# Designed miniproteins, single chains: the designs that were tried, part 6

Each design is a single chain, and the fold is of that chain. pLDDT is the mean over its residues in the fold that is shown.

## One batch from the design tools (miniprotein)

Design m174
Fold by ESMFold2-Fast:
Structure m174 (fold): chain A 119 residues (1-119)
Amino acid sequence: MEEILELLRETVERLRELAREMGMNWLLEPVDLSRQPLYPDVVENPLSLETIEELIESGEITTIEELEEKVEQMFANVKKYFDPDSEVYKKTLEFEEEAKKIIEEAREREEELLEEAEE
């Protein structure tokens, strides 16, 4: 359990680093509703990497599969809110492809840790 929690934390940090490198800082923290007042009207379940980290610490996310579901929802929210011709939307598609690789590596590591725990 502790090793999986550390893996979840490491995976989110890798995603945060990728977001910073790609200039997608707006995924790091919750959307500022004073600047985007209609965001809750378009996006039913707002998610940022900070929100996902909080869900890991609260125990709502306990597996890489649950982490992947929240990350996919975060990308779906962005694609719903932003115009497909926007730079933000296009960078989100690129980020989504790189994030899939990070999550796939984390799933492989999770499987190894679970196999070690059975020994």
Scores: mean pLDDT 78

Design m175
Fold by ESMFold2-Fast:
Structure m175 (fold): chain A 82 residues (1-82)
Amino acid sequence: SMQQQVQQYQQQIRQDPNSSVTWTNLARAYFQQGRYDDSIHYAQRALDIDPNNTVALTVLGGAYQRQGRIDEARQYYRRAGA
C-alpha cells in the first residue's frame, strides 16, 4: 500500500537523512497520493542534498503542474532536461 511505502521511506530517512534518492522516493509516493504540497516539500529536500537529481526535478515539475503552477513546473522541467 502507499502508506506502507511512505513508512518504509520514512524509516530509511531516519537511518540516512542525506539520501537524495530516498527523499525522492518519498516525494513520488506523496505525488501518487495526490498530496502535491508534501511531494514538493520532500522533492525539495532531495534537491537540497543533490541539486542535479533529475528524478526529484521531474517530480517537482509534475507536482507544480498538477497544482496549476505552470511557470514553476516549467523551471524544474528545464533543469531536468539540461
Scores: mean pLDDT 87

Design m176
Fold by ESMFold2-Fast:
Structure m176 (fold): chain A 78 residues (1-78)
Amino acid sequence: SMEEIKRHLEEAIEKAKAGDFDGALEHLQRAAMLASQDPNVPKEAIDNIVKAISAVASGNTEEAIKYLEKALEILDKA
């Protein structure tokens, strides 16, 4: 569901802020999987989740949060 995807993105932000990049990545991978299976999720939201995954993998917390906030904004309008 859209709510479940948003929950995983919010938890990923919290994990990233805490420096738990493995935990953030786990939630992001789950969000990406759920989003890819839901035709109501805009492609732009998925693109931002993918960019956030790359940022987390690179240890770039600020960029990861930026992309996750954009994904959440897009999902709020879907």
Scores: mean pLDDT 87

Design m177
Fold by ESMFold2-Fast:
Structure m177 (fold): chain A 75 residues (1-75)
Amino acid sequence: MSLDELEARLLAIMFAGVDRLRAAGVSQEDVDAFLAEAGAVARELLERYLAGEISAEELLTRFTARVEELVARYE
């Protein structure tokens, strides 16, 4: 998987979370807080991937799990 494709998949996962929060009636301030936290997690995992510590598949799996936890917390 290319870095650009990986970043595109991370953005898709993050914005799918945003869509769920909006459907649940979460405020824009809480959506912005979710995006900030999800973005920080994505950066941490991308740094570990670039350092060769985790695979792209492991990064996507971990990020998906963290986004699901964050969405559940704001619901």
Scores: mean pLDDT 86

Design m178
Fold by ESMFold2-Fast:
Structure m178 (fold): chain A 84 residues (1-84)
Amino acid sequence: SIEEFIEKLAEKFGEIVREEALSLGLSEENAELLAEGAKELFIDIVKSAKPKSKDEVIAIARKIADLLPPEMREKLLEVIKSLE
């Protein structure tokens, strides 16, 4: 379903944010908090656009990737390719 697809992308985005936070020297606790917040924000942004297909979800996810630092952008684009 579209909902399951959004959840999977959000989960992977949270993992990317967690890894980036840890690489910047944040504690595991703070990295987990940021990852959960990023996951929730991703879901809210995607759902607010009311996507009707997985392709529309991918288009929104690519727009989110464009706003990220290069390292995080590349990882999110790789996730998108793996889940299509």
Scores: mean pLDDT 87

Design m179
Fold by ESMFold2-Fast:
Structure m179 (fold): chain A 101 residues (1-101)
Amino acid sequence: KEKKLQEAIRRVREVAREAGEAAPRIARLMEEMMRKAAESIGEGVEALRETVATGLALGLSPELINRIVGVAAMGIGDVTTVEIGTGLAIEGVGAVTDAVL
Protein backbone atom coordinates (compact mmCIF):
# COMPACT_ATOMS: atom_id res chain seq x y z
CA LYS A 1 0.00 0.00 0.00
CA GLU A 2 2.59 2.64 1.07
CA LYS A 3 4.93 1.77 -1.85
CA LYS A 4 2.09 2.21 -4.38
CA LEU A 5 1.03 5.47 -2.70
CA GLN A 6 4.62 6.81 -2.81
CA GLU A 7 4.85 5.92 -6.52
CA ALA A 8 1.52 7.70 -7.20
CA ILE A 9 2.73 10.79 -5.30
CA ARG A 10 5.96 10.74 -7.37
CA ARG A 11 3.92 10.73 -10.62
CA VAL A 12 1.82 13.67 -9.37
CA ARG A 13 5.02 15.59 -8.47
CA GLU A 14 6.32 15.07 -12.02
CA VAL A 15 3.19 16.62 -13.61
CA ALA A 16 3.09 19.37 -10.94
CA ARG A 17 6.52 20.56 -12.20
CA GLU A 18 4.60 22.29 -15.03
CA ALA A 19 3.27 24.69 -12.35
CA GLY A 20 6.73 26.33 -12.19
CA GLU A 21 7.24 28.32 -8.98
CA ALA A 22 3.96 26.95 -7.55
CA ALA A 23 5.11 23.33 -8.10
CA PRO A 24 6.43 22.63 -4.55
CA ARG A 25 3.26 23.98 -2.89
CA ILE A 26 0.80 22.21 -5.19
CA ALA A 27 2.79 18.94 -4.95
CA ARG A 28 2.66 19.11 -1.13
CA LEU A 29 -1.10 19.82 -1.12
CA MET A 30 -1.71 16.97 -3.58
CA GLU A 31 0.35 14.57 -1.44
CA GLU A 32 -1.67 15.54 1.66
CA MET A 33 -4.92 15.06 -0.27
CA MET A 34 -3.83 11.66 -1.63
CA ARG A 35 -2.81 10.40 1.82
CA LYS A 36 -6.22 11.48 3.19
CA ALA A 37 -8.07 9.90 0.26
CA ALA A 38 -6.22 6.59 0.73
CA GLU A 39 -7.57 6.35 4.32
CA SER A 40 -10.92 8.21 3.98
CA ILE A 41 -12.52 9.13 0.68
CA GLY A 42 -14.69 11.85 2.30
CA GLU A 43 -11.68 13.64 3.80
CA GLY A 44 -9.84 13.16 0.49
CA VAL A 45 -12.66 14.79 -1.48
CA GLU A 46 -12.76 17.78 0.91
CA ALA A 47 -8.97 18.21 0.68
CA LEU A 48 -9.21 17.89 -3.12
CA ARG A 49 -11.71 20.78 -3.34
CA GLU A 50 -9.43 22.97 -1.20
CA THR A 51 -6.38 21.98 -3.29
CA VAL A 52 -8.16 22.80 -6.59
CA ALA A 53 -9.18 26.23 -5.24
CA THR A 54 -5.59 26.85 -4.06
CA GLY A 55 -4.15 25.79 -7.43
CA LEU A 56 -6.43 28.22 -9.27
CA ALA A 57 -5.52 30.99 -6.79
CA LEU A 58 -1.81 30.28 -7.46
CA GLY A 59 -2.44 30.82 -11.19
CA LEU A 60 -2.48 27.22 -12.44
CA SER A 61 -4.58 26.71 -15.57
CA PRO A 62 -7.75 24.59 -15.23
CA GLU A 63 -6.20 22.20 -17.79
CA LEU A 64 -3.05 21.67 -15.70
CA ILE A 65 -5.09 21.18 -12.50
CA ASN A 66 -7.27 18.60 -14.28
CA ARG A 67 -4.14 16.73 -15.46
CA ILE A 68 -2.61 16.73 -11.96
CA VAL A 69 -5.92 15.59 -10.40
CA GLY A 70 -6.31 12.88 -13.06
CA VAL A 71 -2.89 11.41 -12.28
CA ALA A 72 -3.61 11.59 -8.51
CA ALA A 73 -7.03 9.93 -8.94
CA MET A 74 -5.49 7.12 -11.03
CA GLY A 75 -2.87 6.57 -8.32
CA ILE A 76 -5.49 6.48 -5.55
CA GLY A 77 -7.45 3.99 -7.67
CA ASP A 78 -4.33 1.78 -7.73
CA VAL A 79 -4.00 1.83 -3.90
CA THR A 80 -7.76 1.65 -3.08
CA THR A 81 -10.38 0.84 -5.77
CA VAL A 82 -11.11 1.99 -9.32
CA GLU A 83 -14.46 3.35 -8.04
CA ILE A 84 -12.74 5.59 -5.47
CA GLY A 85 -10.19 6.80 -8.04
CA THR A 86 -12.95 7.53 -10.57
CA GLY A 87 -14.95 9.38 -7.90
CA LEU A 88 -11.96 11.62 -7.12
CA ALA A 89 -11.43 12.36 -10.83
CA ILE A 90 -15.10 13.32 -11.29
CA GLU A 91 -15.06 15.48 -8.12
CA GLY A 92 -11.87 17.22 -9.27
CA VAL A 93 -13.27 18.06 -12.71
CA GLY A 94 -16.48 19.29 -11.04
CA ALA A 95 -14.53 21.51 -8.62
CA VAL A 96 -12.54 23.12 -11.48
CA THR A 97 -15.69 23.61 -13.59
CA ASP A 98 -17.62 25.19 -10.68
CA ALA A 99 -14.70 27.54 -9.88
CA VAL A 100 -14.39 28.86 -13.49
CA LEU A 101 -18.11 29.07 -14.38
Scores: mean pLDDT 80

Design m180
Fold by ESMFold2-Fast:
Structure m180 (fold): chain A 97 residues (1-97)
Amino acid sequence: SLDDVIKAFVLAVDASSLYVEAKIYKNTGKIDMEAIEETINRIIDLLSKYPEIKKEIEKLKKEMFEAIKKKDYEKFEELVEKIIKLITEGVKKHLEE
């Protein structure tokens, strides 16, 4: 459906934003935690049709904020990569049933 295509597009944009933020965090030590939380919450909401993917991203969200608290830039980047992989799976499900 057109709705599924739009959701897939927004998910792809949000995945790109998370990747850029992870690189900024690693290179500068600065992070906009509110922007990261808003982006991840939107991703979770857009994946409401796929509870298995949603649940895994919710778990990774918790691990990401723990990594930020510990200033573990490497772990944060790894967790962002895992979230992007799950977003890619969700995008495929929105475009292919």
Scores: mean pLDDT 84

Design m181
Fold by ESMFold2-Fast:
Structure m181 (fold): chain A 65 residues (1-65)
Amino acid sequence: MKKAEEVVEKIQKSSDGFEALKLIKEFLETASEKEIEELAKLLSEATDSEVTAEELVNAVKNLAG
């Protein structure tokens, strides 16, 4: 089951970037490295841009500060 797909869908339905970061943070707390890479891939496809797993991890670290 791809939990990453649910996270992407919720991010796209949210107009608030802060809510998107919270969803990513909750996903990263239980996700494996492979699942984080899958989320980055799905976000790249959804936004027609290149998103990396490192960028997702960095965004979550900034939220935690």
Scores: mean pLDDT 74

Design m182
Fold by ESMFold2-Fast:
Structure m182 (fold): chain A 119 residues (1-119)
Amino acid sequence: NADLALITLMLVMGAKYEDFKTIGKLKALVDKAREERAVEPSVIDTVKAYVDELIAKTGDENASTVEKNVLYTIKKKDGSIHKILNTGEKYIVDGKEVSRKELPKYITLDDEILSKEKV
């Protein structure tokens, strides 16, 4: 799931919206994460595939990759449902602002994204 891999990459890297807002910047962030071994190879591969798809569709490395004010609804393996809002500056989980270090406890690659909404 590309959206789940993108969230994971952004959180682990401590990235602000400015660091990934364009295809070129997201590609640079992926390359840095790979070199630092900051995330699992599956995250790198998933985000790379997504970047390649965006390049094929837009042809412009300055095109927007990720929107601000996006609400994700995710389902965990235990069946619990959580809402994650990306404001571009911070993440809010179930209405509470959380640190980037805490976000891995709420989101993993094993989770399912039920919806992605621009708010």
Scores: mean pLDDT 73

Design m183
Fold by ESMFold2-Fast:
Structure m183 (fold): chain A 99 residues (1-99)
Amino acid sequence: MVKEMDEIIVKEYEARKEELEARLAANQARQAEKIAANPSVTAEDLERREAELEKELEKLKELLKKKGLSEEAIEAVLTFIRAEYATDEVAEILEELVE
């Protein structure tokens, strides 16, 4: 149940920590390149998009907290989402939790 999901998420995060850090760095670099290539993108547009993402992540954080996940597992889930990289096990757990 939730305790088993929590343990699997934390274990996957620990095993994939280096890959997640590399993915986050690559995503940040890709985003910077995309911004530089689009002269119509303003600082105001970027702030709005960041605010929208933070709002959705805050909703997800509250949902996961209500589901009984630990703070450590919640932070791991948010990191997987920000990295746009989830293992099959984590993807299956997230699909079940979002029901």
Scores: mean pLDDT 71

Design m184
Fold by ESMFold2-Fast:
Structure m184 (fold): chain A 92 residues (1-92)
Amino acid sequence: DEVSVKQRAVSYAKKAFGIELPDSAVDLSVVDLAKEIGKRVTQEALEKERKEAPRLSKLNDEELRRRIVFEVLVRSGFSVEDAKAAVQAAFS
């Protein structure tokens, strides 16, 4: 159920990264959901990701934002392929 996957994305974004999405985010396309998550990534979320994943410390803020959006989608139940496509479209 795609709605359930999007509900998990909203919950995971808040729990893992402190990203607050509106409840209406479940009505967005996966690309628009990825855009909305990306816009709401805080400086604190970027710093946390950089500190907790030393191999990612060389990524710039935009690359880390894309990585956070990708993680939220994959952890919520989107396929790796769909998550990659959504991130690419959201940040193009």
Scores: mean pLDDT 81

Design m185
Fold by ESMFold2-Fast:
Structure m185 (fold): chain A 60 residues (1-60)
Amino acid sequence: SAASEAAAEGLRAAEAATDEAQARRAHNLKVLGYILGLESGDEAAAEAGREGGLRAGQVM
């Protein structure tokens, strides 16, 4: 039905938006970590971003 098709499309759009928000948050946390005095902080920030992405993938 048209209602079921609209609901499915809405769910896909919401999932895509969630993935984008997660990626942006990971980037912002990396920048924040560096500003807080983690001068090398690349590895720690990269690991935090990687874990966030992995968790998002697991719930999809």
Scores: mean pLDDT 59

Design m186
Fold by ESMFold2-Fast:
Structure m186 (fold): chain A 80 residues (1-80)
Amino acid sequence: SMEKLIERIRRVIKRIEELLEKYPDLPEEDKRLLEEMRRELEEALKRLEAGEELSTHELIVLEMRIIAAEAEILVLERKL
């Protein structure tokens, strides 16, 4: 459902913010990656909350970005 997708995006953004807050001394490359992922997800979230109808291709790309962000967070959390 669209509501579950929005909730999932919000959770991922929140986890990115928590990592950046808890580990301010993360390597610059990891910070840049987290900030880029947050920016892309925030843009998608704004469009969805505005009631925009995303194309099938845009939804596939968004799902891939969410999965990639969840994986990056998991890997970084295990290294910390």
Scores: mean pLDDT 87

Design m187
Fold by ESMFold2-Fast:
Structure m187 (fold): chain A 95 residues (1-95)
Amino acid sequence: SKIEKLKELVKEMRTALENDDYETLLKIAREAVKIVRELAKEMKDGLKGTIFLVRALAHLAGIEVAYESGNREELKREAEGFIADLEDFIKEYEK
């Protein structure tokens, strides 16, 4: 299922972040946003789904900008925030 794939991507993002593998982290973040976009539309609370999607897109933009500028500290901050928001999204989706 897409939700199980998203849970796996969260684990992969944590591993990439721990290994300072920012290229892999960026690729996983892009895939995670695509899944959030699909699952957010399926949420009964459409506003809550939209808020999770907007936050995911904002974190992805932050990761992309930090990656291109070589700002490793900002990249880690954005990635940690994105992982936390994805975990909150998964909990809310499964209610």
Scores: mean pLDDT 89

Design m188
Fold by ESMFold2-Fast:
Structure m188 (fold): chain A 96 residues (1-96)
Amino acid sequence: AAAAREAALASPAMQRVLAEYRKHKEELDAELNALIQKLQNDPSLSGRERVLKESEALFKMVKDLLERMAALAREAGVDERLLFEAINQQTLEEAK
C-alpha cells in the first residue's frame, strides 16, 4: 500500500502535474498581488470594500486553479485525490 502510493507520487506524470501546479500557483500569487495593489490605489473604495473585493478575487482564483489542476490530472491519468493530498502537504510544509 505505502509502496504503491510512493510509486504513484514519484511517477513522471504526477511530477509533471505538480510542476504545473507550482507554475500556476506562482502565476496566481502574482495576479493576486497586482490586484491588491490596484485596489489599494483606488480612492473610491472603502477599506471594507477593498477587503471584500480581495476576498472575492482570491476565492475565484483558487477555484479556477483547482478546476485547472483537476483537468490536468484527468488528462495525465493521475489520481486527483492523491494530487490534492500532495498539494495540501506542500502547503503545510510552506506554513512552517
Scores: mean pLDDT 81

Design m189
Fold by ESMFold2-Fast:
Structure m189 (fold): chain A 77 residues (1-77)
Amino acid sequence: SDSERKRLELEIEILEGLFLIAVGVSKLINDEEFLKEIAKKLLPQARKLLEEAKKLGDEETVKMAEELIEEIERILK
């Protein structure tokens, strides 16, 4: 449904926002370990949203979640 799609998009955007804030803070305070700790906490939430997006069958929300997961995983190496 459109309501479920919008909710999922918002949840993905919130996680992305939190991740980007963590990236900015990490850079400002020169603490890479802080970013890795936040990334480890956000990754399972991003994966949960990907599974919800796949169940919804919305290609755009799936792509958003996959891109977020790729960014988080890149930080964790």
Scores: mean pLDDT 87

Design m190
Fold by ESMFold2-Fast:
Structure m190 (fold): chain A 93 residues (1-93)
Amino acid sequence: DETLARIREEIEEAKKTGLLPESFPKELTSGDMVRELQEFLRRVGFYSGPITDVLDEELRAAIARFQASLGLKVDGVPDRETMLAMVIAMQYL
């Protein structure tokens, strides 16, 4: 996917330059973060489960698929790199 390739390059560029903005939304906390991840992953086709605000097994599997598609560490954990990737991807969607 051309869009995913561009997102992947933008993530790697941000990591290489150390230019993760200090304004990066670090307060994507458990409740808001989980819901936003579920809705985002559902929109891009990685998640088909319900919006529950819970980091369940199906959501972790969807996160892992998303991480794999972008060449990130595949652990199903919504870490800062995963959240950055989501924010970047939302720019294209």
Scores: mean pLDDT 70

Design m191
Fold by ESMFold2-Fast:
Structure m191 (fold): chain A 94 residues (1-94)
Amino acid sequence: SAANEEIEEILDELYEKLKPYLSEENAKVFEETLKKLKEQLKTITDPELAKLMILIFTQEVIDMAPELSPEQKAEIRKEGEEAAERIKEILEKS
């Protein structure tokens, strides 16, 4: 569906923004997590649940890179929150 394609584009954009905070090995693990998230979101109809799943996805970046500054962690959370709200709005309109 057009909604699924738009959601996948938002998730790919989020991944590219967060990837620089990760080692090469952790970025590969995160890419696999992204693939699973994309498949799960195809079956999710609850916008609030979808938002929560995306926030968990971004928290995994912080958990994989605990050495990041408080400012970098805040930026990651902000990017995740913005992506989560965009996806929530798409699902609410579907």
Scores: mean pLDDT 84

Design m192
Fold by ESMFold2-Fast:
Structure m192 (fold): chain A 100 residues (1-100)
Amino acid sequence: MLEELREAAVALDEALAAGDVDAAEEARRRILELTRRLVEEGRAEELRELAAELEPEHPLGAQAILAALAEAEGRTREANRLLLPVEVELGLLHIQRGLA
């Protein structure tokens, strides 16, 4: 699960950088699913450590993990704030695709 979550977080940053909206949305769904399972297993601290490790090279993937963790812990306002950079990048890609 942690390695699969790392792969999903990396994939999110790469998809956003490449302008691949479908790949970015899939990676985001995968991050949410895996993060929720890890929280249910009591592994929230490992999620924070993984996000901290990823932040320098994959900041949007790291942010998505922290947002999913906040959501799983019932911190909906914090989750929305943490996810905002990812939502902005996805919104910009949707607009760019619509302006062709």
Scores: mean pLDDT 82

Design m193
Fold by ESMFold2-Fast:
Structure m193 (fold): chain A 83 residues (1-83)
Amino acid sequence: MGKEAAEILEEMARLYEEQGDLESAKILREMAKRYEKTPVSKESVELYRKALEALRKGDLSSAASYLTAAELILIGDEVDKEL
């Protein structure tokens, strides 16, 4: 269950919305809804937490980097579970 990942993504969406980036906020909310039902590894959750921390510090490049890394791990986990 990706409840923790979904909560982190929702918080990131709020920060983007407060900065006027409504498009990024919308994408992050759609991701949160998806991952609430998707198995998420502890490693992916930790990367989402690092992305949120970077975003809170205004480091958008690090936030994007951590978010991408978390997504790539999550996709790999989903493929392995189909077997």
Scores: mean pLDDT 72

Design m194
Fold by ESMFold2-Fast:
Structure m194 (fold): chain A 67 residues (1-67)
Amino acid sequence: VKPALQKGIDAAKKGDSVGALTALGTALRGASDRPEVHGPLLKGAVAAKQGKMEEAVKHLQEALSLV
């Protein structure tokens, strides 16, 4: 989960929404058993889908801190 989250954060910081969404999908699958991580991951995915990369980074960093 941590490697996928880090890749998602790096992609979002570069403005790579496709890379960020792909990494988020991997992290969501890996964190299905962790409700605390699932919430921030979903918020990050919504932000990335909307092109709000700065918001996506914030939510992904929150998820990373919980893993």
Scores: mean pLDDT 75

Design m195
Fold by ESMFold2-Fast:
Structure m195 (fold): chain A 93 residues (1-93)
Amino acid sequence: DAEAAAERALEELKAQYPDPALREALELLYRLVAGEMSAAEAAEGLRALAAAEPDEATRLLLLALAEYVGAVGDAAARERAEALVAEAERLRA
């Protein structure tokens, strides 16, 4: 079924990302989309992953994702997320 197909796709995506924090972020996003957790819970999980992430660029991307997920429709949260993405892009350059 569609749920089983989505679970297989998630497993394949996780196998392509050697970074454990990115694989865990994909799991949180899947659970959010599947309705298994709230946006606030997903945002908190992403912030916890960011706090444990040693790579600064990955940490900033996780924080940006948490802002987008936890505060949909909040212009200030969107602005914060965009600033975090820009900083992560600078660090990867």
Scores: mean pLDDT 71

Design m196
Fold by ESMFold2-Fast:
Order: structure tokens, then sequence, then C-alpha cells
Structure m196 (fold): chain A 79 residues (1-79)
């Protein structure tokens, strides 16, 4: 559906923004890097909760956002 396509495009944009954030935080002091990563995780957790509530059948998009959050959590743990 057109809605599912928009959700897929949204997830792709989120991935691109996360890749840019990960490149940026690699240049920052650890305390600032942690704050930026935590803010991104908190934002994506809210987005994930919204998608689970309103688009529960978009399982592929939900799984993709969960994987993006896991990448950010791994980066935070390594910082």
Amino acid sequence: SSMHKKLEEGAEKIEAEVDALLAEVATLPPAEARARLQAAIDTLRRILAYYKKHFPDAKDVIARIEEIIARLEAALAAT
C-alpha cells in the first residue's frame, strides 16, 4: 500500500540520519557522544511505540526500527 511505502521510506531516512549521527559522535568527547546517542535512542523508542500502536501489521518496518535502536544501544555501550 502507499502507506506501507511511506513507512519504508521513513525507516530508510531514519537509517541515513543514524549513520550520520554515528559518524558525528565518533568525533565527540565521550560524555557528549553518550548524550547525543541517548537522545536518539529515546526519540526512536517513542517512534517505535507509535508504529507498534498504529501500524502493528508493518512488522518489517517495526523490526527495522528495532534493529536501528539496537545499533545505537551498541554504540552507546561502546562509548
Scores: mean pLDDT 90

Design m197
Fold by ESMFold2-Fast:
Structure m197 (fold): chain A 74 residues (1-74)
Amino acid sequence: SLEEVEEEIERKVKEIKELLEKTFSPEEAQRLIKGVEELKEVLLEAARAGELSKDQVLVILDWVKKEAEEAGKK
C-alpha cells in the first residue's frame, strides 16, 4: 500500500540522516541532510503520483544509504 511505501521512505531517510550526522562534520552533515530531506519530498510526491514504484524508490534510498556508509569507512 502507499502507506507502507511512505513508512519505509521515512524509516530509511531517518537511518541515512543519523548515519550522516555520525560520519561527517556538523557543517557537511547539515548540507547533506538538507539534500536527503529534499530527495525525500521528491520521492514521496512521485510515489503518491504513481510515477515511481515502491521497488524503484527503495533502490534509490538503499543506494544513498550505501554511499553514506562507504564514505564512513574512508
Scores: mean pLDDT 81

Design m198
Fold by ESMFold2-Fast:
Structure m198 (fold): chain A 71 residues (1-71)
Amino acid sequence: SFQQKMEEQRKIMRESLEKNKQLFLDSSAGMYLVGAAVSDVVARRSSPADAATSLALRDQYLAKAKELLDA
């Protein structure tokens, strides 16, 4: 029936939106993981005082990536 076809179309649209949301979250997490890696490299090339700041930023990026992957 027309009503069944409309319900099937709505289901397809909802599934597409959920899949796109998950891909966006995973992509965003990847960007934070890159930021964490860069901050770690900067820490290794910094003075001990400056290294502490870069390590803190690394940990913040890792925490944010974990939140996005767990969402």
Scores: mean pLDDT 81

Design m199
Fold by ESMFold2-Fast:
Structure m199 (fold): chain A 80 residues (1-80)
Amino acid sequence: MEEELKLLKETREKVQKALDEGNYDEAFKILKEAAKKSPILKDIYELYQELVKQGVPKEAALRLALGELDAYIRSLEKEL
């Protein structure tokens, strides 16, 4: 649990940094690789892909995915 929470926070920070730099492809790559290590990050990655398939712009899809990740992080922190 503690290791997963750390992975979620580190992934969030890396994706946010890439997004702030306008590197949407790097943000996607970070999220895709992290999705292999956590079921929560896999759900976040699948949410991003579904939004993009529905025609949501990559930046907006990444921001929505990060918002969902923030909700998971807050939920897990309350259970500790």
Scores: mean pLDDT 82

Design m200
Fold by ESMFold2-Fast:
Structure m200 (fold): chain A 78 residues (1-78)
Amino acid sequence: MDYEALAKEAEKRASKENAAEILLEGHRLKNERLIEIGLKVIAPDEAAILKTYPFEDQVLLLSGRLSPEQLELLKSEV
């Protein structure tokens, strides 16, 4: 799967509503660009530091910034 093409497409469509889905897909595919795009939408001021944490810790730290539905989606993979 084209790493760069996925990242470019996600960046164009990234919104607060789909950011959790982009973040989850980035972790599933081990695509650091997708992870960064999702984090920048959810927590732009902390994205650079958050991307250094493992997935479980990212979900925990973002819990206050996500909708209940987005948090449940991310927790389903933890």
Scores: mean pLDDT 78

Design m201
Fold by ESMFold2-Fast:
Structure m201 (fold): chain A 96 residues (1-96)
Amino acid sequence: SQQIQQLLQQSQQLIRQSQRAIDNGDTDSAITYINQAYQVIDQARDLNNGVITPQIRQLNSQIVDQSVRVAEQMGDSQSADTLRQVHDDSMRSPPS
């Protein structure tokens, strides 16, 4: 189980890296770390004969939470860009 524990620890580290990327507005890096965390958990599950332990379930829950945060941040970014564009357009082209 030492090998499984190392993979679970690696997944937790990748989750923390994704959290940092989200905090910095780097959605591309966050998605990359999230995907890597899923792959590492899959490896841990396979080594554990496909059995999903409470620890694997907890880490999967954390990855899902980060995925939701990325989606919300992408939505907020698009909304902010839209609002900025509308404001810029109103300043360059006053109502005719």
Scores: mean pLDDT 75

Design m202
Fold by ESMFold2-Fast:
Structure m202 (fold): chain A 83 residues (1-83)
Amino acid sequence: SIEEKIKEFTERALEVAKEAYELSKERPEVREELLKKLQEIDSKLPDLSELAEKNPEEAKKKLEEIEKELEELEKLLEELKKK
């Protein structure tokens, strides 16, 4: 279900947020960029949950967009860890 996918996404986003927070402690020069990206993802989650109740198909499309943003953040974290 879309609700289950949102739950799985939220759990994944929390794990990514923890990694970003730890990295921001070690690399203060990237802190603002990481926190801004996290805030952008976090701000979209309440709207996604409401949309899932009203229009599951539209919620699925929005979830795919937000998942892509999270994947971009995950890639950035991996690149930063290699340096």
Scores: mean pLDDT 79

Design m203
Fold by ESMFold2-Fast:
Structure m203 (fold): chain A 67 residues (1-67)
Amino acid sequence: KEEQEKFEKQVIDAAEKLIKDNPDKALEYLREIKEKVTEFAKQNPEKISKETVERILKKLDELEKKV
């Protein structure tokens, strides 16, 4: 449970940092992060739940709307 929350935080923090550092590339980076998160969850279903993936993707979608 803590591991999933930590993963979520790390992904979102990394996404926000990439957007701040490269606003012109923000949409591109967010899409890449979404793909990587989805692939990681597919390869590690025991470590990252589908609900955690959905929360991360939703937060990334919200970041896209702010760009």
Scores: mean pLDDT 79

Design m204
Fold by ESMFold2-Fast:
Structure m204 (fold): chain A 91 residues (1-91)
Amino acid sequence: MRAELEATIERLRKLVKDPKASVEEVHKLALQIARLSRQLLDQGDIEAADEALREMNEIANEASKVSLEKEIEVSVAVVSIATGLSVAKRE
């Protein structure tokens, strides 16, 4: 799971900077990252999910300089991961 999450985050970082990459491709990878982060949280790997949140915030900031549509897709995933972390840390 961690290796798949890290690989997916790196793919998203490249797609955000690629002007030929579609918003739909960014949406699919961002959603996959949110799902993988949730699976890691369910397994008790809070550290991996917290790291993913940091990297996704960096990608959202990078996207904001290139494409509003890509930034929105990344930001939705950021909110999803942050919400999952908040719930997990309270339990």
Scores: mean pLDDT 82

Design m205
Fold by ESMFold2-Fast:
Structure m205 (fold): chain A 88 residues (1-88)
Amino acid sequence: SPIKQEALDIAKEAEEVAKEGRRVAETARQHSPALADEIERVADELERTAKELKQAVEDGSSDEYIQKLAEEARKKMEEARTLVEAAR
């Protein structure tokens, strides 16, 4: 299914964004501990959303539910990217 493949691609991208966020948070912690904590919080949420999205695909959840989780992942990735840019 194109929807399932797109969802898996989004989950992978979300995991990569979370990993980059954690790396940026580690380097930012000395100068901006509050921003580092915010980035780590969003990274945790991204990892949870990516896991839920992968599980929804594996479990054969409805296309509507999979698309909803994919949209949530995209929104959280945008939030994470904005915070990462602010930390640079």
Scores: mean pLDDT 88

Design m206
Fold by ESMFold2-Fast:
Structure m206 (fold): chain A 87 residues (1-87)
Amino acid sequence: MSPLLDEEEKEKKIEELKEQQKELLEAAKSENPETTQEDVVARLRALIEEARAAGASESTILQGEVSLLVVQEKYEEALELILEALK
C-alpha cells in the first residue's frame, strides 16, 4: 500500500466533496423546480458523512452542517452552530 497515494486520495476526495456541496447550495438557492429541498438535504447529509469518513477538518464538517440547516430554513440553529464554533 502506498501511504502517499492514500493521503492524495483523501485530499482529492475532500476537495471534490466541497465542490459538490457548493453546487448543491447554488442549485437550492436558484429554486430550480427539478431540485427538491428533500434531495438537497439527502445529498448534503451524504457529502457530510463522506467528508467525515475521509478525515475532513472540523471546520469543513461544520460548514456542511451549517449549509444543511440553512437549506432546511433552520436559520436559528445554523447561527447557534456558527457561534458555538467561535468559542
Scores: mean pLDDT 71

Design m207
Fold by ESMFold2-Fast:
Order: sequence, then structure tokens, then C-alpha cells
Structure m207 (fold): chain A 85 residues (1-85)
Amino acid sequence: SAASAVRRAADGLAEAIEQGNRFEADVWLAFVEIVVAITLANDDLTPEQKERIRSLLDKLQAAADAGDPEAVRRYGDELAAVIES
């Protein structure tokens, strides 16, 4: 599922940040962004869900830029939960 893909990619991103692996972090962040873009193109989501997804992606991107693996995992879990709802 898209939610499982987001959780796995966010976990991979957090692990890459913890290891200082910039290349792997960029790849995992790109996977989160691609899954979110595909999810947002689907009209099955409410406007409120789409707004929440965009907000959480922004927070996840900011956490990745800050090198905060705990925040990346947290926002990844929240993002996946909205996608599943």
C-alpha cells in the first residue's frame, strides 16, 4: 500500500540520516515524495486529507533537512496514517 511504502521510505530516510549517508537519504526522500505525489493525484482523498498530507510532507522534508531522524519517523508515521484513513 501507499501507506506502507511511506513508512518504509521514512524509516530508510531516518536510518540514512543516522548513518550520515546523504546519497541514501536523498534517494529515500525522493521515494516519499513520489509516493505522496501519486497519492495526491488520486481523487479518493478528501480535501482535508490532501491538505494534511501536504503539510506533513513539508514537515518531513524540513526534518530531513535538519538531520532529525526522530522527527522524520514521526512525520512519516503520521503521513502514512492519513493515507490509510
Scores: mean pLDDT 86

